Designed miniproteins, single chains. Designs and how they scored, part 54

Each design is a single chain, and the fold is of that chain. pLDDT is the mean over its residues in the fold that is shown.

## One batch from the design tools (miniprotein)

Design m1862
Fold by ESMFold2-Fast:
Structure m1862 (fold): chain A 65 residues (1-65)
Amino acid sequence: MKQQLLEDLQGMKDLATSLGDTQSAKEFQKLIDQLKNGADVQQIQKQLDKLSERLRPAYQKANPP
């Protein structure tokens, strides 16, 4: 659902911002803007998955369980 994807993107942007990762926060904002402008939900989901996978090691270190 588009709303759920938007919430996921916003959450990741907020997390990146809290970690001082300005570059990743900008990338998530770009995906949010694309989604709001009618971009294909499946393509945005793939981009989110790729970015999240790339950032996972850094974010796990910053937010241990």
Scores: mean pLDDT 76

Design m1863
Fold by ESMFold2-Fast:
Structure m1863 (fold): chain A 117 residues (1-117)
Amino acid sequence: PLSTRERLIRLTRVISDLARETVDLIEKIEKGEIDEGVGEFRVGLLLDAISEAAGEAVRLAREDPSMPQDVLDALEQLSRLAQEAIDAFRNGDIERTKQLAEQISAQADAIAARLSA
């Protein structure tokens, strides 16, 4: 089985990839390259997956007594950003959803780098 650290590195990389896919998908919707209804449905699925993965990462970090506090704090912030992105999306604020997805990707990359050091 993977260590908690290895599982968190994999989860944060998945979150970063899903967030980048969300940004790319929004850009394709804005350019008319994807049907808006289908595109928005797919954005919702990606945001739900990001939120679930972030929640699991927080749970795993909380169960590890050796986990650095800065990592736990960063994962909790990542989970809050995911919820903010869902709220922005539900309110029809696509530009804010895109901005938050970019922030989620950057934060997830930073956590993965911190855990890999």
Scores: mean pLDDT 92

Design m1864
Fold by ESMFold2-Fast:
Structure m1864 (fold): chain A 85 residues (1-85)
Amino acid sequence: SATVREVVIAALRQEAAELLASPDPALRAVGERLLEIADRAERENLSPEEILAELRRWAATSDPASAAVVEGLVRMLELLVESLR
C-alpha cells in the first residue's frame, strides 16, 4: 500500500503534469516548481506536513495568480491527507 507521503508526492506530480501541458508559460513555470518540490520530497524523505508547509511558504511569497493555483492544490492535498488519516 502507498504511504500518505507517496500519495501526496504522486498528486504533486499529477498536478505538475497537467500544468506543464498548459499553453500558458506562467502555469508551466508553476508545474516545473511542483516537480522540483516533488523530487526534493522524495530525495530528502519529507513528511506530508513538511511538503504542505513548503507549498504554503511558496504560495505566501508568490504573485497572486501563482499563489491562487498553489493554495488550491494545498487545500486539495490537506483533504487528501485527512482522508488517509
Scores: mean pLDDT 85

Design m1865
Fold by ESMFold2-Fast:
Structure m1865 (fold): chain A 65 residues (1-65)
Amino acid sequence: TAGRQAMLIHAVEELERAGLISPEAAARIKAAIRAGDFAGALELARQEASPEAYAALTAMAQAVA
């Protein structure tokens, strides 16, 4: 849903600003979120983001489910 997408995109952007996700990884993760592929977005985060960023994104995804 649009609300879930907006919250997760915001979380990715904050993690990128904190240096916990590269700009390239952030772009791929946000693209998956915009496509509604939340499972794919989290899998990309698991592979390409820091462990801290992955944990934050999984917590946010659960909170907005």
Scores: mean pLDDT 82

Design m1866
Fold by ESMFold2-Fast:
Structure m1866 (fold): chain A 130 residues (1-130)
Amino acid sequence: SAPPPLRVLIVDDDIEAIERLKKLIEASPLAPQLEVEGAPNGTEALNLLEREEYDLVLVDEKMLGMSGFELIKYVREHHPETIIAIVTSSRDEEVIKKAFELGADAVLHKPVTAAQLEELLRFALARRLA
């Protein structure tokens, strides 16, 4: 009788970073409302995005082969309703500006905190009610 879970995709070429973000989400009181998948590169993320719908995509800025910026642009063009957050260690305003211009909705600064992640997850859940 519950609504379907909010589907989250985490894209990072550091598998330990994916597992850390998954653990933060699993520790959240929102966890029962969420389904989380990881992709270790842009190519696997594209394969998942072509087959499945995601409500939220977390994209690392720096990946081998495909940049996070290229993936953000793809997601916005092909999945206009998906919420996109860039995950970055950069504090450069031009990097942040570029992410938003390409279609990102949010920036998560490394190290990502449970509080920042929960705020983003609550925003994504609330958007499904609109």
Scores: mean pLDDT 86

Design m1867
Fold by ESMFold2-Fast:
Structure m1867 (fold): chain A 85 residues (1-85)
Amino acid sequence: STEEVLEFLEEVLKKLKEMLKEAEEKGDEELAKKLKEYIKEIEEIIEELKELLEKGEELPVEREVGIKLRAIGILLDAELLKKKS
């Protein structure tokens, strides 16, 4: 459901913001910059989903799967970048 995808993205956003705080505390400017880009992307999707919910529209299954896969990909890339730092 759209609400379940929104909840998932809010958890992803929380994790990315925690990683950003750690990157900034370590002075890892390259990782911090990339995390800010990912945070912006997830925030933009969250706003799209909120608009959809206000309209009473359902998220298509293909779009739901695509958003979830993208969010997972972002988290995996962020963890990989953190490991290389």
Scores: mean pLDDT 85

Design m1868
Fold by ESMFold2-Fast:
Structure m1868 (fold): chain A 66 residues (1-66)
Amino acid sequence: GPAPAPPKKVKYKGKIVLSQVRDGVTVREEEIEVEAEYEEFDDPLQTNASLSEAIKKAIEEKRAER
């Protein structure tokens, strides 16, 4: 069959809510807007894993800047 296309880099932009919970009560919520670049694969499972890792890295990078 034809060779599969190489992974395409895709930009993700979304809002993520970070919650801090103590004794079952949310004591702090912070909404952050993150931009992440991930690779889109023919396998949606691999694409989802790539997106998840990119978002995780973007959150950590945002936290490091503040």
Scores: mean pLDDT 72

Design m1869
Fold by ESMFold2-Fast:
Structure m1869 (fold): chain A 70 residues (1-70)
Amino acid sequence: KPTQEQIDLEVEAALLIIHASIGKNAAKRAGDEETAKKYEELIDSIVQNRNDAQKLAELKKKLDELDKEF
């Protein structure tokens, strides 16, 4: 029986993965393989840390920064 906190973290992680996947695909379509790889590394980090609220908040900030650079 998962807690509400566990459910909320899984939802947050899933939304971040979707967001980063959109960015990765946009970078690949633009021919920016380096930026696409950065998005892929963020996806891997989100998957690894999906139960860590503090780490997910840090990764969200990194994703927002990468979106501004691209």
Scores: mean pLDDT 83

Design m1870
Fold by ESMFold2-Fast:
Structure m1870 (fold): chain A 76 residues (1-76)
Amino acid sequence: SIAEMSPSAEEIIADIDGLYEKALKAIENGDFDTAASYTTAIGLLVAAADMAGHTEAAQHGREKLKEVIKKIEEKL
């Protein structure tokens, strides 16, 4: 089925979590350009999750985006 060809909710969540950790490390290092790139990638995965109907994965990604943005604002 098409669902078997598309990334699963679990795969999207795992990818979001990996990008989130990389974004946090970039912020700790003061590399805001790299952090912005990882933040953009998380946003794209949220959009992909929404399009696929993976509501839980999309919500998880939106919460991680809010946390990353807050951390960037705290360091500026």
Scores: mean pLDDT 83

Design m1871
Fold by ESMFold2-Fast:
Structure m1871 (fold): chain A 80 residues (1-80)
Amino acid sequence: SAQEKVKKAIELVKEALRLLGTDPEKAAELFEQAAEYAEQAGVPKAAEHARRAAEGAREGKPDDEIQTHASLAIQELVSL
């Protein structure tokens, strides 16, 4: 269901944020998986934000910038 996909996307974003300081490559993979679930749930804005977080993690962008994208993804998912 869409609700299950929303829940999974939120869990993946939160896990990615936990790993951001220790394993940014794995954090990026989890952000990308979150984006796929967000798309399947019908929340393309959350998917865009999660993908930007993934790219930021891979490119070594500041944590604040990556966290902002991740927070926006969660806000879009929670607003359903």
Scores: mean pLDDT 88

Design m1872
Fold by ESMFold2-Fast:
Structure m1872 (fold): chain A 97 residues (1-97)
Amino acid sequence: SERELELKQEVLVLLGLLKEENPEMSFSDARILTMQALMEKYNLPGSEILPLLPPSEAAPLYKESKSGEELIRRVGELMGLPEEVIERAVERLRERL
């Protein structure tokens, strides 16, 4: 759905920001913080946010990526997101840095 794509785009932006601001943070911790931020921003329960988060297979991509932009592209591709959604997440990351 369009709403699901918008929320998944926000997930990518938040993960990219966490990678830029705290590159030593584990994927697990970044995933938890991203879930908490979306729960607070959208007033949604964790059960609705959890399916929007990248799968555990994203952990090596998170660790290996050298920038938030690289992370957004690699994780967005793993999640099967449209290129337009991935590029918009990169744009939003650049605007917040």
Scores: mean pLDDT 88

Design m1873
Fold by ESMFold2-Fast:
Structure m1873 (fold): chain A 70 residues (1-70)
Amino acid sequence: MEEKRKEKEELIARATQADNAGVRDPELAAKLKEYLKEVMEEMRKTDSREDTLRLIAEALIYVGNAFFLE
């Protein structure tokens, strides 16, 4: 239980840091937030640790790509 909560908190923290890092494109920032909300909703629907970890990894890759693609 606590592992899932910690993973969700880490995801949110990274999303917040991305926003606070001065993302110059507010539409991109909004799109990232919507994507992360969708990922969190999917995590709520599944009790599978493997699925939860995969969703988190995909979300982090998406955030990373947004930063590097500009």
Scores: mean pLDDT 63

Design m1874
Fold by ESMFold2-Fast:
Structure m1874 (fold): chain A 76 residues (1-76)
Amino acid sequence: SLADKIRELERRIEELKREMRRLKEEYDKKIEEARKNGDKEKEKQIARDFVIEMMRLVGEIAGLELEIRRLERQAA
């Protein structure tokens, strides 16, 4: 059903949000180690990689939210 399709997309969004939280925890750990070691280049690389991965996940969530909105309009 349309409702089942929307529920599946909502479940996928929740999975991606959990992945974002996991990435943030990994980032916090990695950045703290780099700071402790005084490695400025490593710190910059960790920050760049984190931003790239987070933007990818944000884009995936936005696409799924747009799909939910399209399905909701079809139900009307």
Scores: mean pLDDT 88

Design m1875
Fold by ESMFold2-Fast:
Structure m1875 (fold): chain A 70 residues (1-70)
Amino acid sequence: SSEEQRRAEEEGRRSIEKNKILVEAASEAARLLGEGIAKAFESSPEEGREIMRKAAEEANRIEEEALKKL
């Protein structure tokens, strides 16, 4: 029935939106981690460790915020 088709379309749209949020968050997290790694290689071992820690913390925050939007 047309009602079942509309429900399927609604569920499809929600799945697409959820996937977009997750993909965008994962891409941003990966970008921040990559930048952190690059900066860490140019820094002292102690500074590099702190840079990596902050990058990972920020990446985790982005992923957590994305999950809250689902």
Scores: mean pLDDT 86

Design m1876
Fold by ESMFold2-Fast:
Structure m1876 (fold): chain A 81 residues (1-81)
Amino acid sequence: MVLPSEEEQQALIETEASKYPEEDRETYRALLLALWQALRAGRLSLEQHRALMGEFHRLYFEEKVPVEEAAARIRALMEAA
């Protein structure tokens, strides 16, 4: 599997974070970085990475879970995987 470079990954993280309210961006950016690091380390598959990103989006936008709680739930799922 070909992953984006670390520079490309950082640009993707910044682009995605910019779509969120300023107060939520740092928490979301940190979560994205952790997910990409786990994927690069082989601790997550690409499928798991996509599923966790989709679950965060559902929690944050659909269920209106606060960003810190949503991020904590995704981190717990990542550690369990």
Scores: mean pLDDT 80

Design m1877
Fold by ESMFold2-Fast:
Structure m1877 (fold): chain A 91 residues (1-91)
Amino acid sequence: ALDPEKLAALKEKGAEYAARIAALEAAGDPRAALAEALEGVADAAEIMGDEELAEVARRMAEAARAADSLEEAVARAEALAREAEAERAAR
């Protein structure tokens, strides 16, 4: 069963990220909303002890935040996800 303290932390972080993502979407910044969502995945992975997923998600968030457009942010995030899948398949 999931640790009750970890579940509470996931719920709290999930609510914080959901609110920030909604605010960014409402402000017309879907690129920043994507970066925030990926940071949320990284935080959730860290709480669950999945360091590999946390690292990949953080790199995707950084790439999305550095992009000049949503299209570029998605393309960069997808490229990093494919690289991580290839590395995992090679193990």
Scores: mean pLDDT 82

Design m1878
Fold by ESMFold2-Fast:
Structure m1878 (fold): chain A 78 residues (1-78)
Amino acid sequence: SVEDVRKKAREEINSLKPEVQEALKNNDLVKLYEQALRIGDIYKKYVKEVTELTGDTEGGEKALQAIEKEEAEVKAMQ
């Protein structure tokens, strides 16, 4: 279900929170970039699974393009 997909995505993002907090505390920009990319992967997976369940292919494609653009910008800064 969409709710199960949402719960899984939330749990995956929450599992990264301690590493993000530690990186912020230490001003570890490399680690922050790595975590940003990991979060992007979780969002892309979420969008794909929700798109398959709802059939909103157009909305899903637009969301993926937006995430991929953000990831390209993050990678360009490394």
Scores: mean pLDDT 80

Design m1879
Fold by ESMFold2-Fast:
Structure m1879 (fold): chain A 87 residues (1-87)
Amino acid sequence: SARDLIRELMEKVVKPKMLELGKKEGLSEEEVENLVHSIELAILIAYQNNELEETIENGIKFLGVSPEVSEAASKLTIEAIRKFKEK
């Protein structure tokens, strides 16, 4: 299912990238887990409604992360989703 594919995307691609971003930006492991969870929810909503960029950015910003972290996380996530949607 799309949900299972998104879950695999999150665990294998997005979460590792967010952990590296979090280390660079000084986020805790818990803050990174919250970021990953919000990204996953944003992806699920965006996939169902065909809304990607704005939904993902809004979901990430709601966690109170810096604009730099939000932008980097959004770009990484959108690229990953785009590649998976095209396969």
Scores: mean pLDDT 70

Design m1880
Fold by ESMFold2-Fast:
Structure m1880 (fold): chain A 65 residues (1-65)
Amino acid sequence: SLLDLMAEISQTLSELLQTGSPEQQKKGRELMSELNDLAMAGKLTPEKVEEVNRKLRELLLESKR
């Protein structure tokens, strides 16, 4: 569900902000900022939420290698 995706995004970002490099943390914050801007504009799509979730998870996986 969208709620489950948003919860996963929040958890992934929180972990990334604790374990990621400064560059990875910046990229994570930029992705969340983009998502929030689209939501405020009424332009947020499920596809965009899925894209942000995937990208945040990729950044987190990179931070653990």
Scores: mean pLDDT 85

Design m1881
Fold by ESMFold2-Fast:
Structure m1881 (fold): chain A 96 residues (1-96)
Amino acid sequence: SLMIDRIAPEEIELLEELEPEILAAREAGPAALEALLARHADHPTIVALLRYLLAELAGAPEEELRRLALEFYAEALKVPLEEIERRVRENEEKAA
């Protein structure tokens, strides 16, 4: 829940607008996701999300999926990856 606390409204609106198209591309397979990635190459948050989805469909290891997810949160929140890693660690410590 804390990962979404500071996503800019414009980033949320973009993600919500593209959600049906992203879900349809994910259902259609990797080629559709790659085409969507090429079309939205100028949107770092969308690029990071689509890279995660492509890796997930390819059966990438959990470690790689975790890195790609953190990269997505870093882009969505406009903070360095190291800051996201710190927040995840702090949240895991608080949940224990």
Scores: mean pLDDT 79

Design m1882
Fold by ESMFold2-Fast:
Order: structure tokens, then C-alpha cells, then sequence
Structure m1882 (fold): chain A 68 residues (1-68)
């Protein structure tokens, strides 16, 4: 969706700017909102760009947010 694509680009921009803690917080918030498709789009874009460690960190944030 357009919303998921926009969120994925925002997360990528934060990661590329070195603002990884903000990207983690934003991803956790989207997971809490039940926006699993937005989170999945962000993880996919990070993996596609070779940012595998950052993708894993975002996935962990999403899981922790919904299990806390």
C-alpha cells in the first residue's frame, strides 16, 4: 500500500541518517498499532538495500512491542 511504502521509506531514511534508535521506536509504534504490513514493508526495503542487521533490529523491536 502507499502508506506501507511511505513508512518503509521513512525507516530507511532514518537508518541512513544514523537515527537508528528513532527507526526502532517508530517500528515498535507501528507494530503496537497493528500495522504489520507497514512493518513488513520496512523490513523488506532494508533487506533489499543490504541493511540486514538493521532489518533484524527493526523486527526485534516490532516483536518486543507487541509482547510487552
Amino acid sequence: SAAAEAFAREVLALVEAGRVDEAVALTGQKALEGRGSDVAAALRLLEERGLHDEAARMEKAAVQAVTA
Scores: mean pLDDT 86

Design m1883
Fold by ESMFold2-Fast:
Structure m1883 (fold): chain A 70 residues (1-70)
Amino acid sequence: SMEKKLEEKLKEVRKKIEESGGIDGDVYLAMERMIRSLLDREKLLRQGATSQQILDAKKAQAAQAEKLAA
């Protein structure tokens, strides 16, 4: 998946930052920020859909509880 590929790329960039000893650290930090931005977007989209499904299920449960209480 795109998320998994981005997470793997992020780990690769982090290793390069560590191994470089700060040499070219600025370019790798810029790459890290870009990858994180893309990951945040993908996770937000996934969580948005999942949150909607969870909310719909909870609303159905609440409606059933209200009918039982009435």
Scores: mean pLDDT 71

Design m1884
Fold by ESMFold2-Fast:
Structure m1884 (fold): chain A 93 residues (1-93)
Amino acid sequence: GEAEELAREGARKAIEAGVLGAEKNPENIPGSIAAALRGIGGLASLEFTKDAAEAGRDAKSGGEVAEKYGVGEAKELGREAVRLGRKAVELGR
């Protein structure tokens, strides 16, 4: 459904933000890893539980970490992960 698609896209954006953040700003690697791991957790939750709201919360959490520690494109990807994750939570209720 739409909630699962939004959660999956948000989780993917959090992973992309983490990877790009690590590549462009090696000094921010711990934050980049945290963002990517939360995105991966969201995808895993969605795959095994089909809980779009939980996956959306994971995507939002990963996006927030990416916004805090990321710069440029990584920060923008984090912001989009937060937006998509929030919508997934709202629709997954």
Scores: mean pLDDT 82

Design m1885
Fold by ESMFold2-Fast:
Structure m1885 (fold): chain A 74 residues (1-74)
Amino acid sequence: APLPTERQQRLVRLARELIDEGEKMLAEGYSFEEVKERINKRVEELEKQASSPAERDAIRRVGEAALAHLEMER
C-alpha cells in the first residue's frame, strides 16, 4: 500500500528542503561533495526515525533524487 497522504506530503516537503539547502550551500561556495555529505547524514538520521520499511525506502529515494537534481546544477 502507498504511504498515507500526510507522510507523502512530508516527503515532498523534505525533497524541497534538501534541494533548497543544497542549492544555498552551492551558492555559498561549498563543494558538491560537502553538500552530498550533509544531505546523506540528514537522510540517514531520518531513515533511523522511519516508522516503516516503506517510509525508510521513500526517505532514501527522496535523498537520492535531491542529490541527482543538485549534481545536474553543477
Scores: mean pLDDT 80

Design m1886
Fold by ESMFold2-Fast:
Structure m1886 (fold): chain A 115 residues (1-115)
Amino acid sequence: MKLVEILLDIARTVIEIVELGEEDEGLKALQNFFDSVIEYLRSKGDDALAAEVEALRDRMIAALRAGDFDAFLEAAREMGRLLEKHYGDDKELILIMEISLGMTRIVLGVIKVAL
């Protein structure tokens, strides 16, 4: 369940960015994460899973814009389970997601210093 935990950590970090009043920065971090994952899945020829991730991305963005953090976290958990089922032992995807988490945490750190 490593991918589920990484994705939930990204989602919680994005929520903290949004709660600090930086919704555009939170959305940008989330978009960059999805772009990296979708590109990786397509590079593996997994267009079907990439399309499912795009649908969950759209659902997560809609929930975040609505301030529905419960729906946002549930969609993140669903995506983490989906990725874990097919790519749970894929070291390259794990690394991509860990890099995305690190970058999202850097964005949060910069915002906190600016407050």
Scores: mean pLDDT 89

Design m1887
Fold by ESMFold2-Fast:
Structure m1887 (fold): chain A 110 residues (1-110)
Amino acid sequence: MSEEGKEAIERLKEMLKKEKDPLVKEALELALEAVEKSKNPEVVRAILVIAELVSKEKDPETIEAAKELIELLSKEKDPGAAHMVAELLENLPLEEALKTLKSIIKALKR
């Protein structure tokens, strides 16, 4: 596992310990599993960004969308797709990032 992967795992574990919402916990547990299995640093970065958005928003629709995107990214073999997702979500205001999340899911499903 990369050093970046280890830092992401520790951050996700810390978020899980502080979280009280069971739906957010489920999404964070899925993110942790996906990060532990991924060898691609761009996928790790994208999943961490999504986990941070879910932790802040706590909307059930957003949590469900985030879970779906995490599963799609964990299976994605194109590092460019993961990089694009991370860049897009990191550079948008929270409300726009949430709208973009749904659009990204539709694009990745093809």
Scores: mean pLDDT 74

Design m1888
Fold by ESMFold2-Fast:
Structure m1888 (fold): chain A 90 residues (1-90)
Amino acid sequence: SNIEEAIELLEEAIKGIQEGKLSLEEFGKIIEKIADLIEKDPRLSTEEKKELFEILLNARLNFSKQTAEGRERAISLLEELLKKLKAILE
């Protein structure tokens, strides 16, 4: 499903940030793919999509700072999103 694929991409992004192997360009591409998958899922309400997109945007903004604090905040935000998407599958 769209949500299961988004979960896999989120887990890859979190790992990539933790391992210091994700460029800003690669991270941006992953975030855009996750956003597209969320937008295409018919089970999600407009309000739920808005909340998830705000988390993605904030994660991208924090990672773009290229600071340790920005990386930690981006990971925290992506983990929050991961928890929310997993709850949708339950």
Scores: mean pLDDT 87

Design m1889
Fold by ESMFold2-Fast:
Structure m1889 (fold): chain A 70 residues (1-70)
Amino acid sequence: LKEELEKLGVSEKAAKEVTELVEKLLEEGETPVEIARKVYELLVEKYGVSEELAKKAAALVLKTVTEKID
């Protein structure tokens, strides 16, 4: 996930925090859609990432977490 986010243009620091957030929310039993939404909010609000890039990152997170949930 971190390397894939960096390939999209997300900074290393933001990609690391997104990865840590995703792992925490998965342990808490959050839905894939809710996890993706919180990632989008973090990138836009804290890191000032463009809406287009944040949307692509959220879509990548949604795909990745869906593969980890039965």
Scores: mean pLDDT 80

Design m1890
Fold by ESMFold2-Fast:
Structure m1890 (fold): chain A 79 residues (1-79)
Amino acid sequence: LTPEQRVAEARAAIDGARGSLENAKKAYEKGDKVTASVYLVAARVLLAQARWLGEDDPEIRAQIDKVEEEIKKLEKEME
């Protein structure tokens, strides 16, 4: 992958993680903790991919860290 392709794929992975997190929040609001947990796992896998691809980019790193914090907040609520 070129550096430009890696950044593009990192952004796609971040968008995917955000989507999975939103699905997790909706499932949790409906009382479906099992479905919410599955989406949280998907969000974490996508964030790990984004870190591997684009963590060297400060803008990408900041976006990853923001999504990570939102995942942690929902995980704490679901305990």
Scores: mean pLDDT 85

Design m1891
Fold by ESMFold2-Fast:
Structure m1891 (fold): chain A 72 residues (1-72)
Amino acid sequence: SAREQLEKELAEIEAIHDLSPEVRALLEEIAELLLRRYERGSVTQEELDRYRELQEQLVALDGEGLERIGEA
């Protein structure tokens, strides 16, 4: 359930062409982390912490961009 929600959220965000460069860069890093997790079939605590840090930066940098996605 959680992984499916996250996958959908990321795909929806990436489909939006009206994102700031900072938000897009963070999304790329998040996508890379998710891909590595999938390739290994496991995730480390360090990777989870990194992912969480990137998510927090995403929200802090461009909350408006994320709000627009929810409005659409």
Scores: mean pLDDT 65

Design m1892
Fold by ESMFold2-Fast:
Structure m1892 (fold): chain A 70 residues (1-70)
Amino acid sequence: MLSGQEVKDNFLDQMDFAVSRAPELSDEQRENVIHQLGLMLADALTVLSPEQAQELQERFDEAVRRIREA
């Protein structure tokens, strides 16, 4: 089982990678990436502290905005 910190760090890395790749993706591919990240976020939130969950949610909302604006 991964620690909450490892789950959070892994998800942050996945979001940063998705944001960096977004300009190379079609609109449909960007929405699919956002959907997949949302599923990963839902799973991560089940094992995180409230403080970690809040930070991860805020970072996810920012990443979604950046991906859609690409």
Scores: mean pLDDT 81

Design m1893
Fold by ESMFold2-Fast:
Structure m1893 (fold): chain A 75 residues (1-75)
Amino acid sequence: SKFDEIIEKVKELLKDDPELAAQVITALREAFSLPKEEAKRVLDLVRDALKQRYPSRKEEIDKIYEEALKVIEEK
């Protein structure tokens, strides 16, 4: 599924920080279980948290967020 593909990308991007990867995956899983508008809000929080923790990798974080939004929009 597209969700599984995003999860694998998160694991690859954050393989040096598996604890953070697990937190991001949990947040994405919760977002995908929510109605579209609430899901978008949760995704914004995840995006902001990742950018704060990894400011040098904002472009990669934005790519993950954008792909997650596309999956949410298909609900």
Scores: mean pLDDT 76

Design m1894
Fold by ESMFold2-Fast:
Structure m1894 (fold): chain A 113 residues (1-113)
Amino acid sequence: MKEDIDYAIELLKETKKQVNELLDKMSVEEAKKIANDFIDFAKRLVDYLVEKLKKEGKTELANRLQAESDRLIAEFKERLDKATSKEEIKKAVNDFYDRLIQLLEEVKKELES
């Protein structure tokens, strides 16, 4: 499990870099579409980790990861819907990735307790 979380954190860090590079090349509308696609990818990654935590008997930790990530995704989608500039889109994307990475680091620490 810790190895899966480490892999997910590194994958999210790399994806954050890639999405920022893509956003710089796109219109506002294209940037919103690509941002949604990357967030959907992040959701699937979290869903995978949640199911694996449940299989390992870490049900409370799994439920917390799911609830907190669902909140981050909902907040991101609201911010993206209201965004009118590429700068606002980039800020929403970066804040989402930073907070999700922090959440996974916290989950990892609890597995080490």
Scores: mean pLDDT 87

Design m1895
Fold by ESMFold2-Fast:
Structure m1895 (fold): chain A 61 residues (1-61)
Amino acid sequence: ELEKIFEEGYEFLSKHVPEEDREALKADMEERLARVKAAITSPEQREKLLESYKKGLERMK
């Protein structure tokens, strides 16, 4: 689920940033999650999100 993905992302990233940056990271991710949840009202929105994730993975690999 989307919330779980964002939670795991924060958990992973927070281990790689200073504690002072963790609160800012958490706030940013919470805002992004809220925006995405508000935007996901159709299969089309979900598909766009998946494509964005695929591009992100390609950049990391």
Scores: mean pLDDT 71

Design m1896
Fold by ESMFold2-Fast:
Structure m1896 (fold): chain A 85 residues (1-85)
Amino acid sequence: MEEVKETEELAREYEEKVAPTYGDLYEELRKQSITSQLTTLHKVGNKDALDQAMKAASAGSTYGEEAREIARRLAAALATLALGE
């Protein structure tokens, strides 16, 4: 579907350009509940779960825009793993 192709592109960009950055921010996010959501997505690799994480990240008043953006990009990276095969 169209979303699949967009998600794959975002995940590639995230992997090469953003992945090093999220390494540091991931340590900050793990102190926040959002890390558990991202961990679950990483295991499942499911688009429904990715949408759930994006919604959680959109609640960003709790986590801040920086954390929200990283969560969104992580969701895209997980989608690429599911689509890559």
Scores: mean pLDDT 48

